# Designed miniproteins, single chains, continued (2), part 81

Each design is a single chain, and the fold is of that chain. pLDDT is the mean over its residues in the fold that is shown.

## One batch from the design tools (miniprotein)

Design m6801
Fold by ESMFold2-Fast:
Structure m6801 (fold): chain A 120 residues (1-120)
Amino acid sequence: MKTIVLVFRADDPGATDEAVRDTLAGIAESIALDEGKPEEGRRLAERIRQLPVDEAILLTAEYAKKAGYRLVIADDRLSPEAREKLKAILEEQGLPADVLDRLLSMTPEEADRFADELEA
């Protein structure tokens, strides 16, 4: 099972809602291409770009799970409801319940090392 880790922080001026959606859309397209479904990936990417960021994150995580990927998205701007739904998706895939909280509590350098360990 492949693991992909993304960390977005409110204090990062590059982590705009548009940039987050574009990153998620690109991941959905890449997963769909690996599955031999590039047209499905393009339609999903278009949908992701039109959703509120919380909904875009949840949709992409659920798609990744269905495709056999673990998509860990740590965003400190997520609503409590979206965070709980995202944690449930990851727990169903055997990741620790606190993985998102751990990534967000780390320095960027620590988070990058932890992400590499999760992706290995």
Scores: mean pLDDT 82

Design m6802
Fold by ESMFold2-Fast:
Structure m6802 (fold): chain A 92 residues (1-92)
Amino acid sequence: SEKVKELKKKIKELLKEVNPELYKEATEEDLEELAKIAYQYGYIPPLTEEQIKELKEIIKNSKSVEELKKNIREEGLRRAVEVLEEAVRRAI
């Protein structure tokens, strides 16, 4: 997918900017997997400024590649739950 390739390039850029230690640890396979996870959990290019800020915070606060994968999934799930809760609250 071209969008997954674009997302991989963006994640690599953000890792270099906000967590260079984690960038040095990450393999090309890790970057591919991170891009697939992010895409699956709603980070669909072109990314909004809000999505970029969100990914920067997740990357900055992750201590390992495995934690980064977990944090992206958790954020995606949290967002999905909030959308469902809002929909239920609007049902009278």
Scores: mean pLDDT 83

Design m6803
Fold by ESMFold2-Fast:
Structure m6803 (fold): chain A 99 residues (1-99)
Amino acid sequence: GSASVTFTVPKSGRYSLMAVNDGDATVKVKVYDSNGNLLGEGTVAPGELGVITFDAKAGEKITVVATNDSGTSEVRFVLTTAENGRVIIVGSGTVTVTA
């Protein structure tokens, strides 16, 4: 199955999406811009944390898509950036993906 969440990027720069897979199946995570261009991707195994890094522009809406081919996974996302030597949380979300 698949599920998605959308974030609005407040400032142009480098972003890190942290994805925690609280589930029984490997999840594929893809990050798209508003035009459907792939910005980054990764796979997150059950019980693991994945990190996907990408560049985005101020005001851009990014869509994070989680997919699996078996089982059920709750995936928790935290979008971060770095400003003035600090980690800034830009947004968070949770999706449930069922095959």
Scores: mean pLDDT 85

Design m6804
Fold by ESMFold2-Fast:
Parts: C-alpha cells; structure tokens; sequence
Structure m6804 (fold): chain A 69 residues (1-69)
C-alpha cells in the first residue's frame, strides 16, 4: 500500500506503483517543484532550500515511511 506524507510545500511518497511514481514525478516537474528520487521513494519540494537544508531529515522521513509500510 502506498504511503504518502504531504504538506502544502512537500510531498514524500513510497510504495507507489511504477505508474503512480511516474505520474507524481511528471506532475511535480511540470509544477516547477524540485524532485528527488531514491529508488522507491519520491520527494517533491516546492522550495529547493527545504531539500538542501533538510536532506538528512527528509531522507530519514522517507526511509521511515518505507520501513513502517
């Protein structure tokens, strides 16, 4: 089952199908979001500084979501 953590400026998703992952990445890129993909985890941030400053925390959150589900 997919696990999605979403706020107004940040989306972290894991457990997506290939189709859902592709669609999310395309939507984020078209909206001008910064997208990071770590194998099965997708991170979209409206503000690239959130990814740059919070990379360890965002990666830890993404991994935690993947491990819990």
Amino acid sequence: APVIHQTEDLIVASGLTEEERRRLVEECERAGYTVEVYDDVVICAKDPFLILKGMPGLVALAMALQLLK
Scores: mean pLDDT 68

Design m6805
Fold by ESMFold2-Fast:
Structure m6805 (fold): chain A 89 residues (1-89)
Amino acid sequence: MMSPQEILNKLEEAFKLVDEAERALTVDHDADKARALMAEALKLVQEVLDAFKEISKQKGFTVSAMPLIEEKLKEIEARAAALEAAIAA
């Protein structure tokens, strides 16, 4: 089971992969690399979402971090959609 700290660490990793995916497309002009990096970021996002289902069941876990994590997840989803739109164009 992931701790809240592990969730935050995975989100940080996902953001780094999103940044690398965007650079692969915009700087390297490598759509395949960009898509692969974004897929890895989205995989980490799914792991975070799965961990949240368990956090709500555990006593002592605070929900105060939930709004921040939800905002970060929405940002990654929006950036993934923008990347796919740019690749498809």
Scores: mean pLDDT 76

Design m6806
Fold by ESMFold2-Fast:
Structure m6806 (fold): chain A 86 residues (1-86)
Amino acid sequence: AKITQEQIEKFIELVKKKMEERNVPKVVFDSYLGGFRGEALKILVGEEYVEKLQEIIRDVITENHDEIFPDHDLETLIKAYLLSLK
């Protein structure tokens, strides 16, 4: 199913908020939003921050799945977002 722009915007807002709450540096967030993934992201920000970003994304999806992505399977969303960071 097609994810809406509103759903993407809400998801990004919640990820940003949780990254700030967990004291993840701005450069990690900027690199992620800039499209860096997998090994490229690890090289730029370090593996530990990539792992923290993966944890944050998983937590945001798990906590907000029903509100933001009611028509999407939880496991599919986690797979789509987290695998892109490996």
Scores: mean pLDDT 72

Design m6807
Fold by ESMFold2-Fast:
Structure m6807 (fold): chain A 87 residues (1-87)
Amino acid sequence: MEERLRELEEEYRRLGEEAARALEVDRDVERAKALLEEAARTLEEILRLLAEIYAEQGDEEKAAAYRAKAEALPALLEEDLAALDAA
């Protein structure tokens, strides 16, 4: 579980760096959007895994909080993608 979390955190960092390069170097907004969508999916997995870890520890309050963050992520991504289209 901890190794899986580390793997996902590393993937999330890599995707973020690639998205930044797509915007800064290539000015490729479509590629940046695709990378941000992939990063958001990775972050959702991280948040759901943290919720599972806390639930297994008996901390249902923290588990519920991380689950709620994961459920809110698609709406936040939609706003970020719309901002890139406007810029």
Scores: mean pLDDT 81

Design m6808
Fold by ESMFold2-Fast:
Structure m6808 (fold): chain A 64 residues (1-64)
Amino acid sequence: SKVQELVDKTTKEIEELLRRGDLDGAKELVRQFAKELQSLGDQEAIDQGLAEMERRLSRLFEEL
């Protein structure tokens, strides 16, 4: 789905930025993700995408 593709792409980019220590870049990417997700118009898919992103970000912070 578009939501899953967006989550996968954004998570990979955030992970790379965090590994480089680019916290500002990671924050900006999260903001862009939220905007893009809202543009999809499917509230159920949006909610699922946000939950999946939160889960993946939590795992990334555990690895740091």
Scores: mean pLDDT 77

Design m6809
Fold by ESMFold2-Fast:
Structure m6809 (fold): chain A 91 residues (1-91)
Amino acid sequence: MEELKEEWKEVMKRILEQLAEEYAKATNDFERDLIRGVGLLTVATLLVAAKSLPEDERKAIAEGMREAVDETEGLPDDLKAEIRRLVDAAL
């Protein structure tokens, strides 16, 4: 269970770190909004995959995903909150 949590945390963290890097490179609000939208869609697709797993595994994955959100620097607080909301609603 801990191994599964760590694996999904690592995947989520890599995705969020890439999103943070792209967000930092954005030169205008349109690019930031586009990156935000892509990030939310990417998280939503991960959650669809996770929902196919047993409940105990989904709980471990949810915990790992929340930790990834907390540990990722460089994303807006409101975006991090929206991602956490998606995880909580889906798993």
Scores: mean pLDDT 83

Design m6810
Fold by ESMFold2-Fast:
Structure m6810 (fold): chain A 61 residues (1-61)
Amino acid sequence: GMMERRRENRDRIGRAIADLIEQGEKVLRTSRIARRAGVSRGSASRFLNRLEKDGSIKRVR
């Protein structure tokens, strides 16, 4: 369902961020995260905004 898809997207985005950091990326762009996670840019942007408000990340524009 919709809630299951949102949890799956969150987990995929989290793994994509971790993988990109492990590969040495210092600046993570929403489009790159979305592509790696296999989710839409909108889904990635929404979860990144949530993480920013939660204090888990800081965006550089």
Scores: mean pLDDT 71

Design m6811
Fold by ESMFold2-Fast:
Structure m6811 (fold): chain A 69 residues (1-69)
Amino acid sequence: KKGAEGAYEGALRGGVPAFSTGGYQGAKEDGLDPEKAGLGSTIGAAFGWKDGREASAQGAYDGALLGAK
């Protein structure tokens, strides 16, 4: 889904702040709840953050999918 893809891309490029914006925008395009997608991506990225940017990006992707439903 676009929300998860935006969160992943945002995390890789801009770190923690950027992926929540990407998740929000993509969720809006999918007709999902953008607030929940943003929250999910933030939580997921935080969980993966200590393993590096790629792990953080994966966490953001997973969190956005889970949050948006």
Scores: mean pLDDT 57

Design m6812
Fold by ESMFold2-Fast:
Structure m6812 (fold): chain A 104 residues (1-104)
Amino acid sequence: ASARQAQIQALQARMDALMAAAGLAPDDQAAVRAAFDQIADAGDLDMAQTILRSAEALLAATTADPGHRAVVRGQIASLFLIWAGILEAEKKQHGKVIKEPPPP
C-alpha cells in the first residue's frame, strides 16, 4: 500500500513537471490529470509509467519551433485522453453486462 502510494505520487509529480514543461493549457492539464487518475484507479501503474515515458520522449524530441511545440502539446494530451477513453468504454461495457440476465 505505502509503496504503491509513493509510486503514484512520483508519477503525479512527473506528470505535473511534464505538463508545465510542455506548456499545456489549464483545461488540457485538468483533462490529463483526470485521465491519469482513471488509469491509476484501474491499477495500471505500468501503463501510466509507459504513457509518461512516451510523453517525456515526445517533449525531449521537440524543436524550438512554436508550431512543432503546439503539435507536441496536442500529442501529449491525446496520449492520456485516448487511454482514459479506452478504460471508460470498458467500464461502461462491464456495467451493462452485470445488469443483463445470464443467457439460458
Scores: mean pLDDT 72

Design m6813
Fold by ESMFold2-Fast:
Structure m6813 (fold): chain A 64 residues (1-64)
Amino acid sequence: SRAALEQKAKDLEEQYKEALINEDLDTASKLTRELTALLTQLGVSPLEINERLMKIIKEAREKK
């Protein structure tokens, strides 16, 4: 369902933020690809995907 995919996207976003905080670049790179693919499937535009990823990067930097 759409709701299940949206929940999966939120879970991947949390994992991505954690990987960035831990400076686990390999995991962060993998999660970026998975998140981008899932958000594209959900109909999120490339511009919105980029803005969403940048927001997570900013939040991760603020938590270090």
Scores: mean pLDDT 85

Design m6814
Fold by ESMFold2-Fast:
Structure m6814 (fold): chain A 85 residues (1-85)
Amino acid sequence: GPKVTVTVKGNELIVEIEGESEEDAKTAAQAFADSLLDSGVAESAEIKVEGNKATVTVKMKSEELAKQVAESLKNGPGIFEVTVK
């Protein structure tokens, strides 16, 4: 599955997704952004795609929520190789 790196910076999550293709990376990034926005924990999300890598910058409603989401991603479904920094 795609490799995912999550960096917590204050109330901001920077999620780097490396897929097998540009379409794979875009699909994973969009699903991730939509999930956080739909859950009501995020204020905004921006996606940047460069080749097979997508970067999702998510502004969370608080620093505490950012940390909680990062921990949840670390313990998420085993289809992603998740590293939290």
Scores: mean pLDDT 78

Design m6815
Fold by ESMFold2-Fast:
Structure m6815 (fold): chain A 80 residues (1-80)
Amino acid sequence: MLEEIRKLAEEAFKAADQAKKNPSKIDEYVKKARELVAKIQELAAKHPEFEDEARSLAGEVLDKINEAVQEAKKRMEKEK
């Protein structure tokens, strides 16, 4: 189970990185990363013994997503 949570986090990190590298497709990658985070949180709810690690991993992914979104928002506000 923990290994499954880690695999989901790894995929979510890759999606978040793709969001930063491809601003034109940021919505697609952000959606994918958020869906993976939701799966991590669902597994953590069913397995409280892994809650802290799952929450930490989900938080790191959400931080990367928020960073990518903020960067895109700043660029779009400049472009008008």
Scores: mean pLDDT 77

Design m6816
Fold by ESMFold2-Fast:
Structure m6816 (fold): chain A 76 residues (1-76)
Amino acid sequence: MEEARRLYERGLELLDRARELARQGKTDEAARLALEAMRLFKEAASLLPPDEAKRLLTEATARAREVGELIAKALA
């Protein structure tokens, strides 16, 4: 439980940094951090029961999608 929470919190920190970098036009750096955050979310989910894993991944995917949209708009 502690490890899954730590991984999830770390992933959120990386997504926040990715969002900030995307707004600065640093799209390559933002994309790398967003991908690393997704790795951490998947790892956290693997440590949880199926119901909790599904909830975590659903929320994580929504947050990552927002960062992805910012990167896409910065590239356009």
Scores: mean pLDDT 82

Design m6817
Fold by ESMFold2-Fast:
Structure m6817 (fold): chain A 111 residues (1-111)
Amino acid sequence: MEEERRKQEAMGLLVRAAELAVRGDAEGLREEARKLRELGFDKAAELVEEAARAAEEGRLAEALTLVVRARMAVAGEELEKQFEELEAGVNTTPHSGNIEKTVAVTLEEKA
């Protein structure tokens, strides 16, 4: 449960990192990278740090690609697809695991 909780928290940080990458917010991306490293996802943190550099230079597509790679490093391709569909419908930080699971069930019925 702790490992799964850390992954869910990291996925939430990476969703925010994707929004920050699209907006070119390098400072926000560095903050999310720091939080990822604190959770023990060093590889994902490195990729988000690189995304911050790309965003700072105006390379937003490259920054977003690096965030996508970070998400794949944390949860794998299957979870990445499910979580991206969730975030397309809900721009809420899930403080309760119930919210994330409820939205996932709704999208499963839609898909």
Scores: mean pLDDT 70

Design m6818
Fold by ESMFold2-Fast:
Structure m6818 (fold): chain A 68 residues (1-68)
Amino acid sequence: SDEVLALYREVLEAMGFSEEEIEEELARFKGMSREEQLAVLEALRDLFRSLGREDLAARVDELIRLVE
């Protein structure tokens, strides 16, 4: 969904990814199954929580809800 990709772009931008890196990651993510997308997002959420990035973890939680 366009909303999922837009929100994921915002997370990648907040992480400091370049526009080229963002486009590559979005293309990779779009090629994934829903199960694979959820696994990636859940791992990313857990990583942000471990780093004390509660702001980014919350945005990833929104992504998980939209993908489910």
Scores: mean pLDDT 86

Design m6819
Fold by ESMFold2-Fast:
Structure m6819 (fold): chain A 74 residues (1-74)
Amino acid sequence: SMLEKIDEELQKIAEELKKSTDPERLYELAVRGGLLETLKNALENGNDIQKILDAATPELREEIQKVIEEIKKK
């Protein structure tokens, strides 16, 4: 399921955050992790991904869509 794929990706991000020393990479991981946690919380509460997209700013919506596309391709 998408929720299981999100959990797997969050675990990988958490592990890389512990090992990374690159500030740019740490920032990228923190942003991606935050977006994935938001998606996970909404899905666990029975909310539609579309509702999250509709509530998001244009910039955040682009980032969420990109993350969803990457998860679906795995």
Scores: mean pLDDT 75

Design m6820
Fold by ESMFold2-Fast:
Structure m6820 (fold): chain A 63 residues (1-63)
Amino acid sequence: ELHQQVQDTLRSLKHLEIPEVVLRIIDEFVRENDDFDPTFIPLFLGQALQLYLQGKSEEEIRK
């Protein structure tokens, strides 16, 4: 249920030309948290993208 909605959302995000590293981090975070509300994906995407644009490492974005 939640996992399927998350996968569908991430699939849609690829259409927006989001950097692959950001999409991978979001995907891994959501897969590790099976009680995660998919409505928070845009928030995490925004935060991860902002950190990526600031030149933060993948490790820093994963926090």
Scores: mean pLDDT 66

Design m6821
Fold by ESMFold2-Fast:
Structure m6821 (fold): chain A 73 residues (1-73)
Amino acid sequence: GTAQALHALDLVKQGEKYYKQGDYDTAIKLYQTAIRYSQDGIDMAKKQNDSVGVDMAEYALKRAKEGLEKVKK
């Protein structure tokens, strides 16, 4: 739920930091890990009827996918 979403957002921030430093390989790995935790967070929050947790996890997933798309070129 919320804890998984917060962890995914932290991974996205770390990925952005490495992306800005030109370490694209590390950024890709961090964004991919954030995508997995975000998806798990959505599933967990839905099972718990946690609408806030779903919204947070979906936001984390969106940010992780956007980050990954930027480094894939």
Scores: mean pLDDT 83

Design m6822
Fold by ESMFold2-Fast:
Structure m6822 (fold): chain A 84 residues (1-84)
Amino acid sequence: TIELTPEEQEEALAQLDKLIALAKEQGLEDLVKAYEIAREAVKAGKFTEEQLKEILELLAKAYIEKYGKEEEVKEGVEEILKEL
């Protein structure tokens, strides 16, 4: 579980709002969902391991659908999960 300070929450929300806008502009529905889950976690002041996993899986799915690089994305996901 990652806990956020009020300053970290404010900065993260600002960045997530930009990422959500870009994902919507590009029609990337799975990215929008991932960033919206992250935004709700930031508003709550903490990320659970389950939320982080769900976000990561949605990001991986969006990347695979856009670029078709399933193996590369799976390796990246595994590396990130090792750090949680």
Scores: mean pLDDT 71

Design m6823
Fold by ESMFold2-Fast:
Structure m6823 (fold): chain A 88 residues (1-88)
Amino acid sequence: SEPKIKKENLDKVLELIKEFYKEQGIDISREIALVKKAIDFAGVEEISLTELIQAIELFRTFQYVSLSEAKKKAEELIKKHPEIKKLL
């Protein structure tokens, strides 16, 4: 089971995800705002990095993204930004 993001670190994790996408030429500022609203509206108390990336990809593509695909992106993010592990 993947560790859940600590509530106090959610915004910092989202900033690292934003930087990861920016390095690929993709601006996800809108998708981050939508994910934050969805989390608040749905009352989500715990979320993993993989689940967070899945939500961002769903809002970005408007297509179903599997947890397996989201996990591959999460692993690439951790490889490029290993400091994110301290926030998980």
Scores: mean pLDDT 83

Design m6824
Fold by ESMFold2-Fast:
Structure m6824 (fold): chain A 61 residues (1-61)
Amino acid sequence: TKSTVTVPKAGVDPQLAAQNLALGGNKLVSVEQVGDSLRLTLEPGEPSDVQEAAQKIQDAL
């Protein structure tokens, strides 16, 4: 099932993020820029797992 999270866009190109971010076994379906944030859609993933992946992404940015 798909899950969506929003992370701060800390100067990261959305397409580069889509290729290079390690999402802990979640598959990245899409990346969309929403204002100053990246909205990531992941599959498969539970909301909690997706939030943990988002936290790692924020830490890496």
Scores: mean pLDDT 58

Design m6825
Fold by ESMFold2-Fast:
Structure m6825 (fold): chain A 85 residues (1-85)
Amino acid sequence: DLEKAKEKIEKSIEEIKKILEEAEKKGKVTDEQVKKIQEIIAENKKILDLLRRVLPPQFDPWLDKKEQEIKELEKRLQELVKKVK
């Protein structure tokens, strides 16, 4: 449950980073890559919202950190799309 949710969020963040790094390296991003990253972000935002509602306040710093990491990746995607499309 919680451990699996944490693992999924961490894995999702790493997957997004890998896609962004590959696209940035090539100076090109595909619509499929954009859609995939957006879908992963949307899914993980929903997971984080659910976790925030059920977990005790001691987990808020970790949740805040992961929300910020996802927000930064979303911004990075937006900047990349504007630069290469």
Scores: mean pLDDT 83

Design m6826
Fold by ESMFold2-Fast:
Structure m6826 (fold): chain A 89 residues (1-89)
Amino acid sequence: EEELEKFAEIMAEDAMRLAEAGYSLETITKMLAANLQFYAMHVLGLPEEKAAELVKELEPQIREAAEAAHRGDLEKTKKIVLEILKKIA
């Protein structure tokens, strides 16, 4: 749980930095999806195919996190990312 909180904070901060730099909602969503797939594969040890399927299922929640980041809402972005990570773990 402590590691999930830390990872959620890093991902949320990265999403916020992209939003501040003027990147689109679509770009932020794709970055979050890629980072979650990386986490599932390289931190949790899931096969690539299973990690990709899991990220696809979570796309609505990933988009919600990206929308929060695009609005500058770090706290909500962190909360949504943490809930996604809890579902994966």
Scores: mean pLDDT 85

Design m6827
Fold by ESMFold2-Fast:
Structure m6827 (fold): chain A 76 residues (1-76)
Amino acid sequence: MKVELPDFVGKKASELLKWAEKHFANYEKLKAEVKDDDIVVAQYPPGGWLEVGTEVEVYLKRGDEVKKFTGIVAEP
């Protein structure tokens, strides 16, 4: 089964969280680590269709701080 990953670069963490609630197995971990106004500054892969179990790396900026998070694509 494949899931479509949007390109979140330049978007607020709130947009990532909205997608991640449905599609990341480790969503609760992401939710605990980020604030809604954090900005996604880098993402790998950059978007497209991913298999379930694929790891997605996102980099979130808060002021001068950048945090890396690795999400795991979940089955629906």
Scores: mean pLDDT 83

Design m6828
Fold by ESMFold2-Fast:
Structure m6828 (fold): chain A 96 residues (1-96)
Amino acid sequence: MKEKREKLSAALLYLERAISSLKGVGESHPEAALEYVEEALRYAKEAEADEEILREVEIAKEKIEKYIETKDEKYREEAVKHLEKAMKLLEEELAK
């Protein structure tokens, strides 16, 4: 399943970019993180990734949207937590 692995790898790359965009001390870019999460979700769905991975990415997207709307750091921290969990699950799937 070469195409599936290529799409999972693309999803992983976009999750890494989203995390980096959110973790900047005083330099977080949540709008860029939202775009990266949307691309990660698209690739993960096309690759038929495990439902748990899709759920974690969708929760992270919702948290990023709330952070953009409210500017509450709690949502940024929650988004990073869910993205890191999704990234770990994706790395485990790619290792199979």
Scores: mean pLDDT 83

Design m6829
Fold by ESMFold2-Fast:
Structure m6829 (fold): chain A 105 residues (1-105)
Amino acid sequence: SELKELLIETIEKLYKAKSEEEAREIIDETEEELRKLGLSDEEVEVVRTLLGGLWQVMKQLSEEEREELVKRAIEALKESESFEEALQALADILGEVTRKLLENE
């Protein structure tokens, strides 16, 4: 799936990003590629929101926790039968990690 491969590549790029500006550029480039692959404006907005959420969560994590989050996200995407399932799996992982961050503060 080209959509799943693009999403995996984007998550790997976000993991390597050093600044908010780099993360924004990566997300903007992914948005353009998703549109080229035939996603609607509504579908692109969902992906943009999830990727932005991933970046904000990664900023609050230790190096070990970021590596584990990225690993979990990529494996969940690979195991998903559809792009819709992949997005739901990513949303579920982000929700779990966000809850844990709030509990540990």
Scores: mean pLDDT 84

Design m6830
Fold by ESMFold2-Fast:
Structure m6830 (fold): chain A 89 residues (1-89)
Amino acid sequence: MSPEELREAAETGVKDADAAIKLIEKLPLPEEVKKRIIERLEEIRRLLEEAARLADTDPERAEALLREAARLAAEMGREYGELLEKALA
């Protein structure tokens, strides 16, 4: 992945995380469940912001942060995916 591709991926990911947080806040889910999902999305967002910041100066670190964000997103998808699909239907 080039530094430009890393930055673009990270910046897109931040926007997607922001949109996801706003969506979760509006879903008819128990407040405790919303807080847990939002906390994970905020962690993913922080990793992506750091990746975007480092993409041009430290692309290896930026790529590692993108991989960690993807890992957390996949874990969240496994834990909450069915619940979120039902809430979005």
Scores: mean pLDDT 84

Design m6831
Fold by ESMFold2-Fast:
Parts: C-alpha cells; sequence; structure tokens
Structure m6831 (fold): chain A 64 residues (1-64)
C-alpha cells in the first residue's frame, strides 16, 4: 500500500462501491490495497458482518 492523500470525491466513490456490493472485485481491491485489511477481515465484511463493515466505512471516511 502506497499512502496517497484521498479527495472527498474518491472517499465517496469508495463508500458507494462498498455499499453497493462489498463482494465485488472493486470493493475487495479497496479493502485489501487501499485500507490494508487481511483476507480474513475481507471475508468477514463480504459475509455480512456488520461490525467489520462499519470498521471499513470508518477507515474509508478517515482517508479524507
Amino acid sequence: FDPRFFTDDEVHDMLEILSTDAGSPEAIRILRDVLGFSDEEIQAIVNGDGEALRAAVERIRALS
């Protein structure tokens, strides 16, 4: 992961991707490459763990 400054628009797009389909290849890439989640954490989010999904949303919002 290369820590890049993210714009509000980029953060909004990431949140939309995650809220639309957390199991999509785009959402998984964001969770792994942008947010640094492990494969276990990503699997929990994809399986509908509300706590894991909330943590991902909070981490995305903290990027801007």
Scores: mean pLDDT 74

Design m6832
Fold by ESMFold2-Fast:
Structure m6832 (fold): chain A 68 residues (1-68)
Amino acid sequence: MSREEQQQIVRDIVNQFQKYLDDNPDASLEELKQKGLEIVEANKDKLTPEQVDNLKRMVLNMADVFAS
């Protein structure tokens, strides 16, 4: 997989989760965190373990900021 393809997958995951946040303004913090982690886990086979860990931290932070 090329560097460009890896970057696109990361962007797609972040964009997919951002869309979920925008579409679900009344969702609980627990629901948002669970959904973010599910999106990352669904793509873990396409990513390095380090990228998976970084994306999990990113989606959890995005959920915390959105729910604040």
Scores: mean pLDDT 82

Design m6833
Fold by ESMFold2-Fast:
Structure m6833 (fold): chain A 74 residues (1-74)
Amino acid sequence: SEREKEILLLKKLYERMKPHLSEEQLAEFEEVLKLLEESDPNAGQAAVDFLGKLSPEQLALLFETMKEIAEELE
């Protein structure tokens, strides 16, 4: 399904971000993925909270990495 493809993309993003995030930030990213896989209505808020804890440099890397993954999948 489309949802399964989106979750797969985010799992690829998680793996590529491992060298750029702290263990605490990675644990929060894992929680976002878990909530998305469980179709939890709190997934969106958890994602916003996670992004709010990233530095400007980490945010830039995350968006750049997401763009690279999107290009690799096309």
Scores: mean pLDDT 82

Design m6834
Fold by ESMFold2-Fast:
Structure m6834 (fold): chain A 90 residues (1-90)
Amino acid sequence: SREELLKKAIELAEQLADPSLSDEERVRLAHEASALAEESKGIVPEEVYNALMSAAVGALLAVREKDPFIEQSAIDQARKAKELAEEELK
């Protein structure tokens, strides 16, 4: 359902925003977030699944590049995805 997809998006985005994640955890969560974003198309608002996809891509880039700026950007994108999904549940 729409509500279940939004709740899963909040959970995954919250986890992706954790700065203490290992590289393995970050990659796993990024793939889960990417899959959820694809499943959410046509059901949740475009802003939500696009933000979730951006958080997923950002997390994968953070693991590859080992750059603190890219890691912070990925965390910020995950926080934005969570906020947008939470707003849609109101």
Scores: mean pLDDT 86

Design m6835
Fold by ESMFold2-Fast:
Structure m6835 (fold): chain A 95 residues (1-95)
Amino acid sequence: SVLDELKEAFKKGLEKIREIAEKYLSPEAVKRVNEIIDRALKEIDQAESVEELLQVFRKFVGEVAAILDEEKAPGSVRKEVFSILGEVFSKLRAA
Protein backbone atom coordinates (compact mmCIF):
# COMPACT_ATOMS: atom_id res chain seq x y z
CA SER A 1 0.00 0.00 0.00
CA VAL A 2 1.02 3.66 -0.36
CA LEU A 3 0.97 3.97 3.45
CA ASP A 4 3.38 1.01 3.83
CA GLU A 5 5.75 2.49 1.19
CA LEU A 6 5.70 5.86 3.01
CA LYS A 7 6.38 4.14 6.37
CA GLU A 8 9.42 2.37 4.86
CA ALA A 9 10.71 5.64 3.30
CA PHE A 10 10.37 7.44 6.67
CA LYS A 11 12.11 4.54 8.53
CA LYS A 12 14.99 4.57 5.98
CA GLY A 13 15.40 8.32 6.55
CA LEU A 14 15.55 7.77 10.33
CA GLU A 15 18.22 5.06 9.95
CA LYS A 16 20.33 7.42 7.77
CA ILE A 17 20.04 10.07 10.52
CA ARG A 18 21.12 7.43 13.10
CA GLU A 19 24.25 6.66 11.00
CA ILE A 20 25.11 10.38 10.69
CA ALA A 21 24.73 10.88 14.46
CA GLU A 22 26.94 7.83 15.21
CA LYS A 23 29.70 9.12 12.86
CA TYR A 24 29.81 12.81 13.83
CA LEU A 25 28.16 13.47 17.22
CA SER A 26 29.20 12.86 20.84
CA PRO A 27 28.09 9.61 22.59
CA GLU A 28 25.64 11.69 24.68
CA ALA A 29 24.07 13.27 21.56
CA VAL A 30 23.90 9.83 19.86
CA LYS A 31 21.93 8.40 22.83
CA ARG A 32 19.44 11.31 22.64
CA VAL A 33 19.01 10.93 18.85
CA ASN A 34 18.57 7.14 19.19
CA GLU A 35 15.86 7.64 21.85
CA ILE A 36 13.73 9.93 19.62
CA ILE A 37 14.31 7.68 16.57
CA ASP A 38 13.16 4.59 18.55
CA ARG A 39 9.99 6.46 19.64
CA ALA A 40 9.35 7.66 16.06
CA LEU A 41 9.77 4.09 14.71
CA LYS A 42 7.11 2.84 17.16
CA GLU A 43 4.77 5.74 16.24
CA ILE A 44 5.30 5.03 12.50
CA ASP A 45 4.26 1.38 13.05
CA GLN A 46 1.06 2.56 14.84
CA ALA A 47 0.17 5.20 12.20
CA GLU A 48 -3.05 4.36 10.29
CA SER A 49 -2.95 7.29 7.81
CA VAL A 50 -0.64 9.69 5.96
CA GLU A 51 -1.96 12.47 8.26
CA GLU A 52 -0.75 10.51 11.32
CA LEU A 53 2.68 9.96 9.63
CA LEU A 54 2.91 13.73 9.02
CA GLN A 55 2.21 14.34 12.75
CA VAL A 56 4.98 11.85 13.70
CA PHE A 57 7.28 13.60 11.18
CA ARG A 58 6.53 17.11 12.53
CA LYS A 59 7.16 16.01 16.14
CA PHE A 60 10.45 14.28 15.15
CA VAL A 61 11.69 17.40 13.27
CA GLY A 62 11.13 19.53 16.39
CA GLU A 63 12.82 17.02 18.71
CA VAL A 64 15.88 16.43 16.48
CA ALA A 65 16.30 20.20 15.87
CA ALA A 66 16.35 20.79 19.66
CA ILE A 67 18.93 18.02 20.23
CA LEU A 68 21.23 19.27 17.43
CA ASP A 69 21.06 22.83 18.84
CA GLU A 70 21.57 21.82 22.53
CA GLU A 71 24.43 19.42 21.65
CA LYS A 72 26.07 22.10 19.40
CA ALA A 73 26.12 19.87 16.32
CA PRO A 74 28.29 21.09 13.40
CA GLY A 75 26.44 23.00 10.64
CA SER A 76 27.38 20.27 8.13
CA VAL A 77 25.65 17.60 10.27
CA ARG A 78 22.58 19.83 10.69
CA LYS A 79 22.38 20.41 6.90
CA GLU A 80 22.71 16.66 6.12
CA VAL A 81 20.02 15.69 8.69
CA PHE A 82 17.59 18.34 7.38
CA SER A 83 18.31 17.31 3.75
CA ILE A 84 17.22 13.73 4.61
CA LEU A 85 14.13 15.05 6.45
CA GLY A 86 13.28 17.24 3.41
CA GLU A 87 13.36 14.18 1.12
CA VAL A 88 11.06 12.25 3.51
CA PHE A 89 8.68 15.25 3.78
CA SER A 90 8.46 15.56 -0.04
CA LYS A 91 7.35 11.91 -0.27
CA LEU A 92 4.80 12.26 2.57
CA ARG A 93 3.37 15.50 1.10
CA ALA A 94 3.08 13.99 -2.43
CA ALA A 95 0.86 11.19 -1.10
Scores: mean pLDDT 90

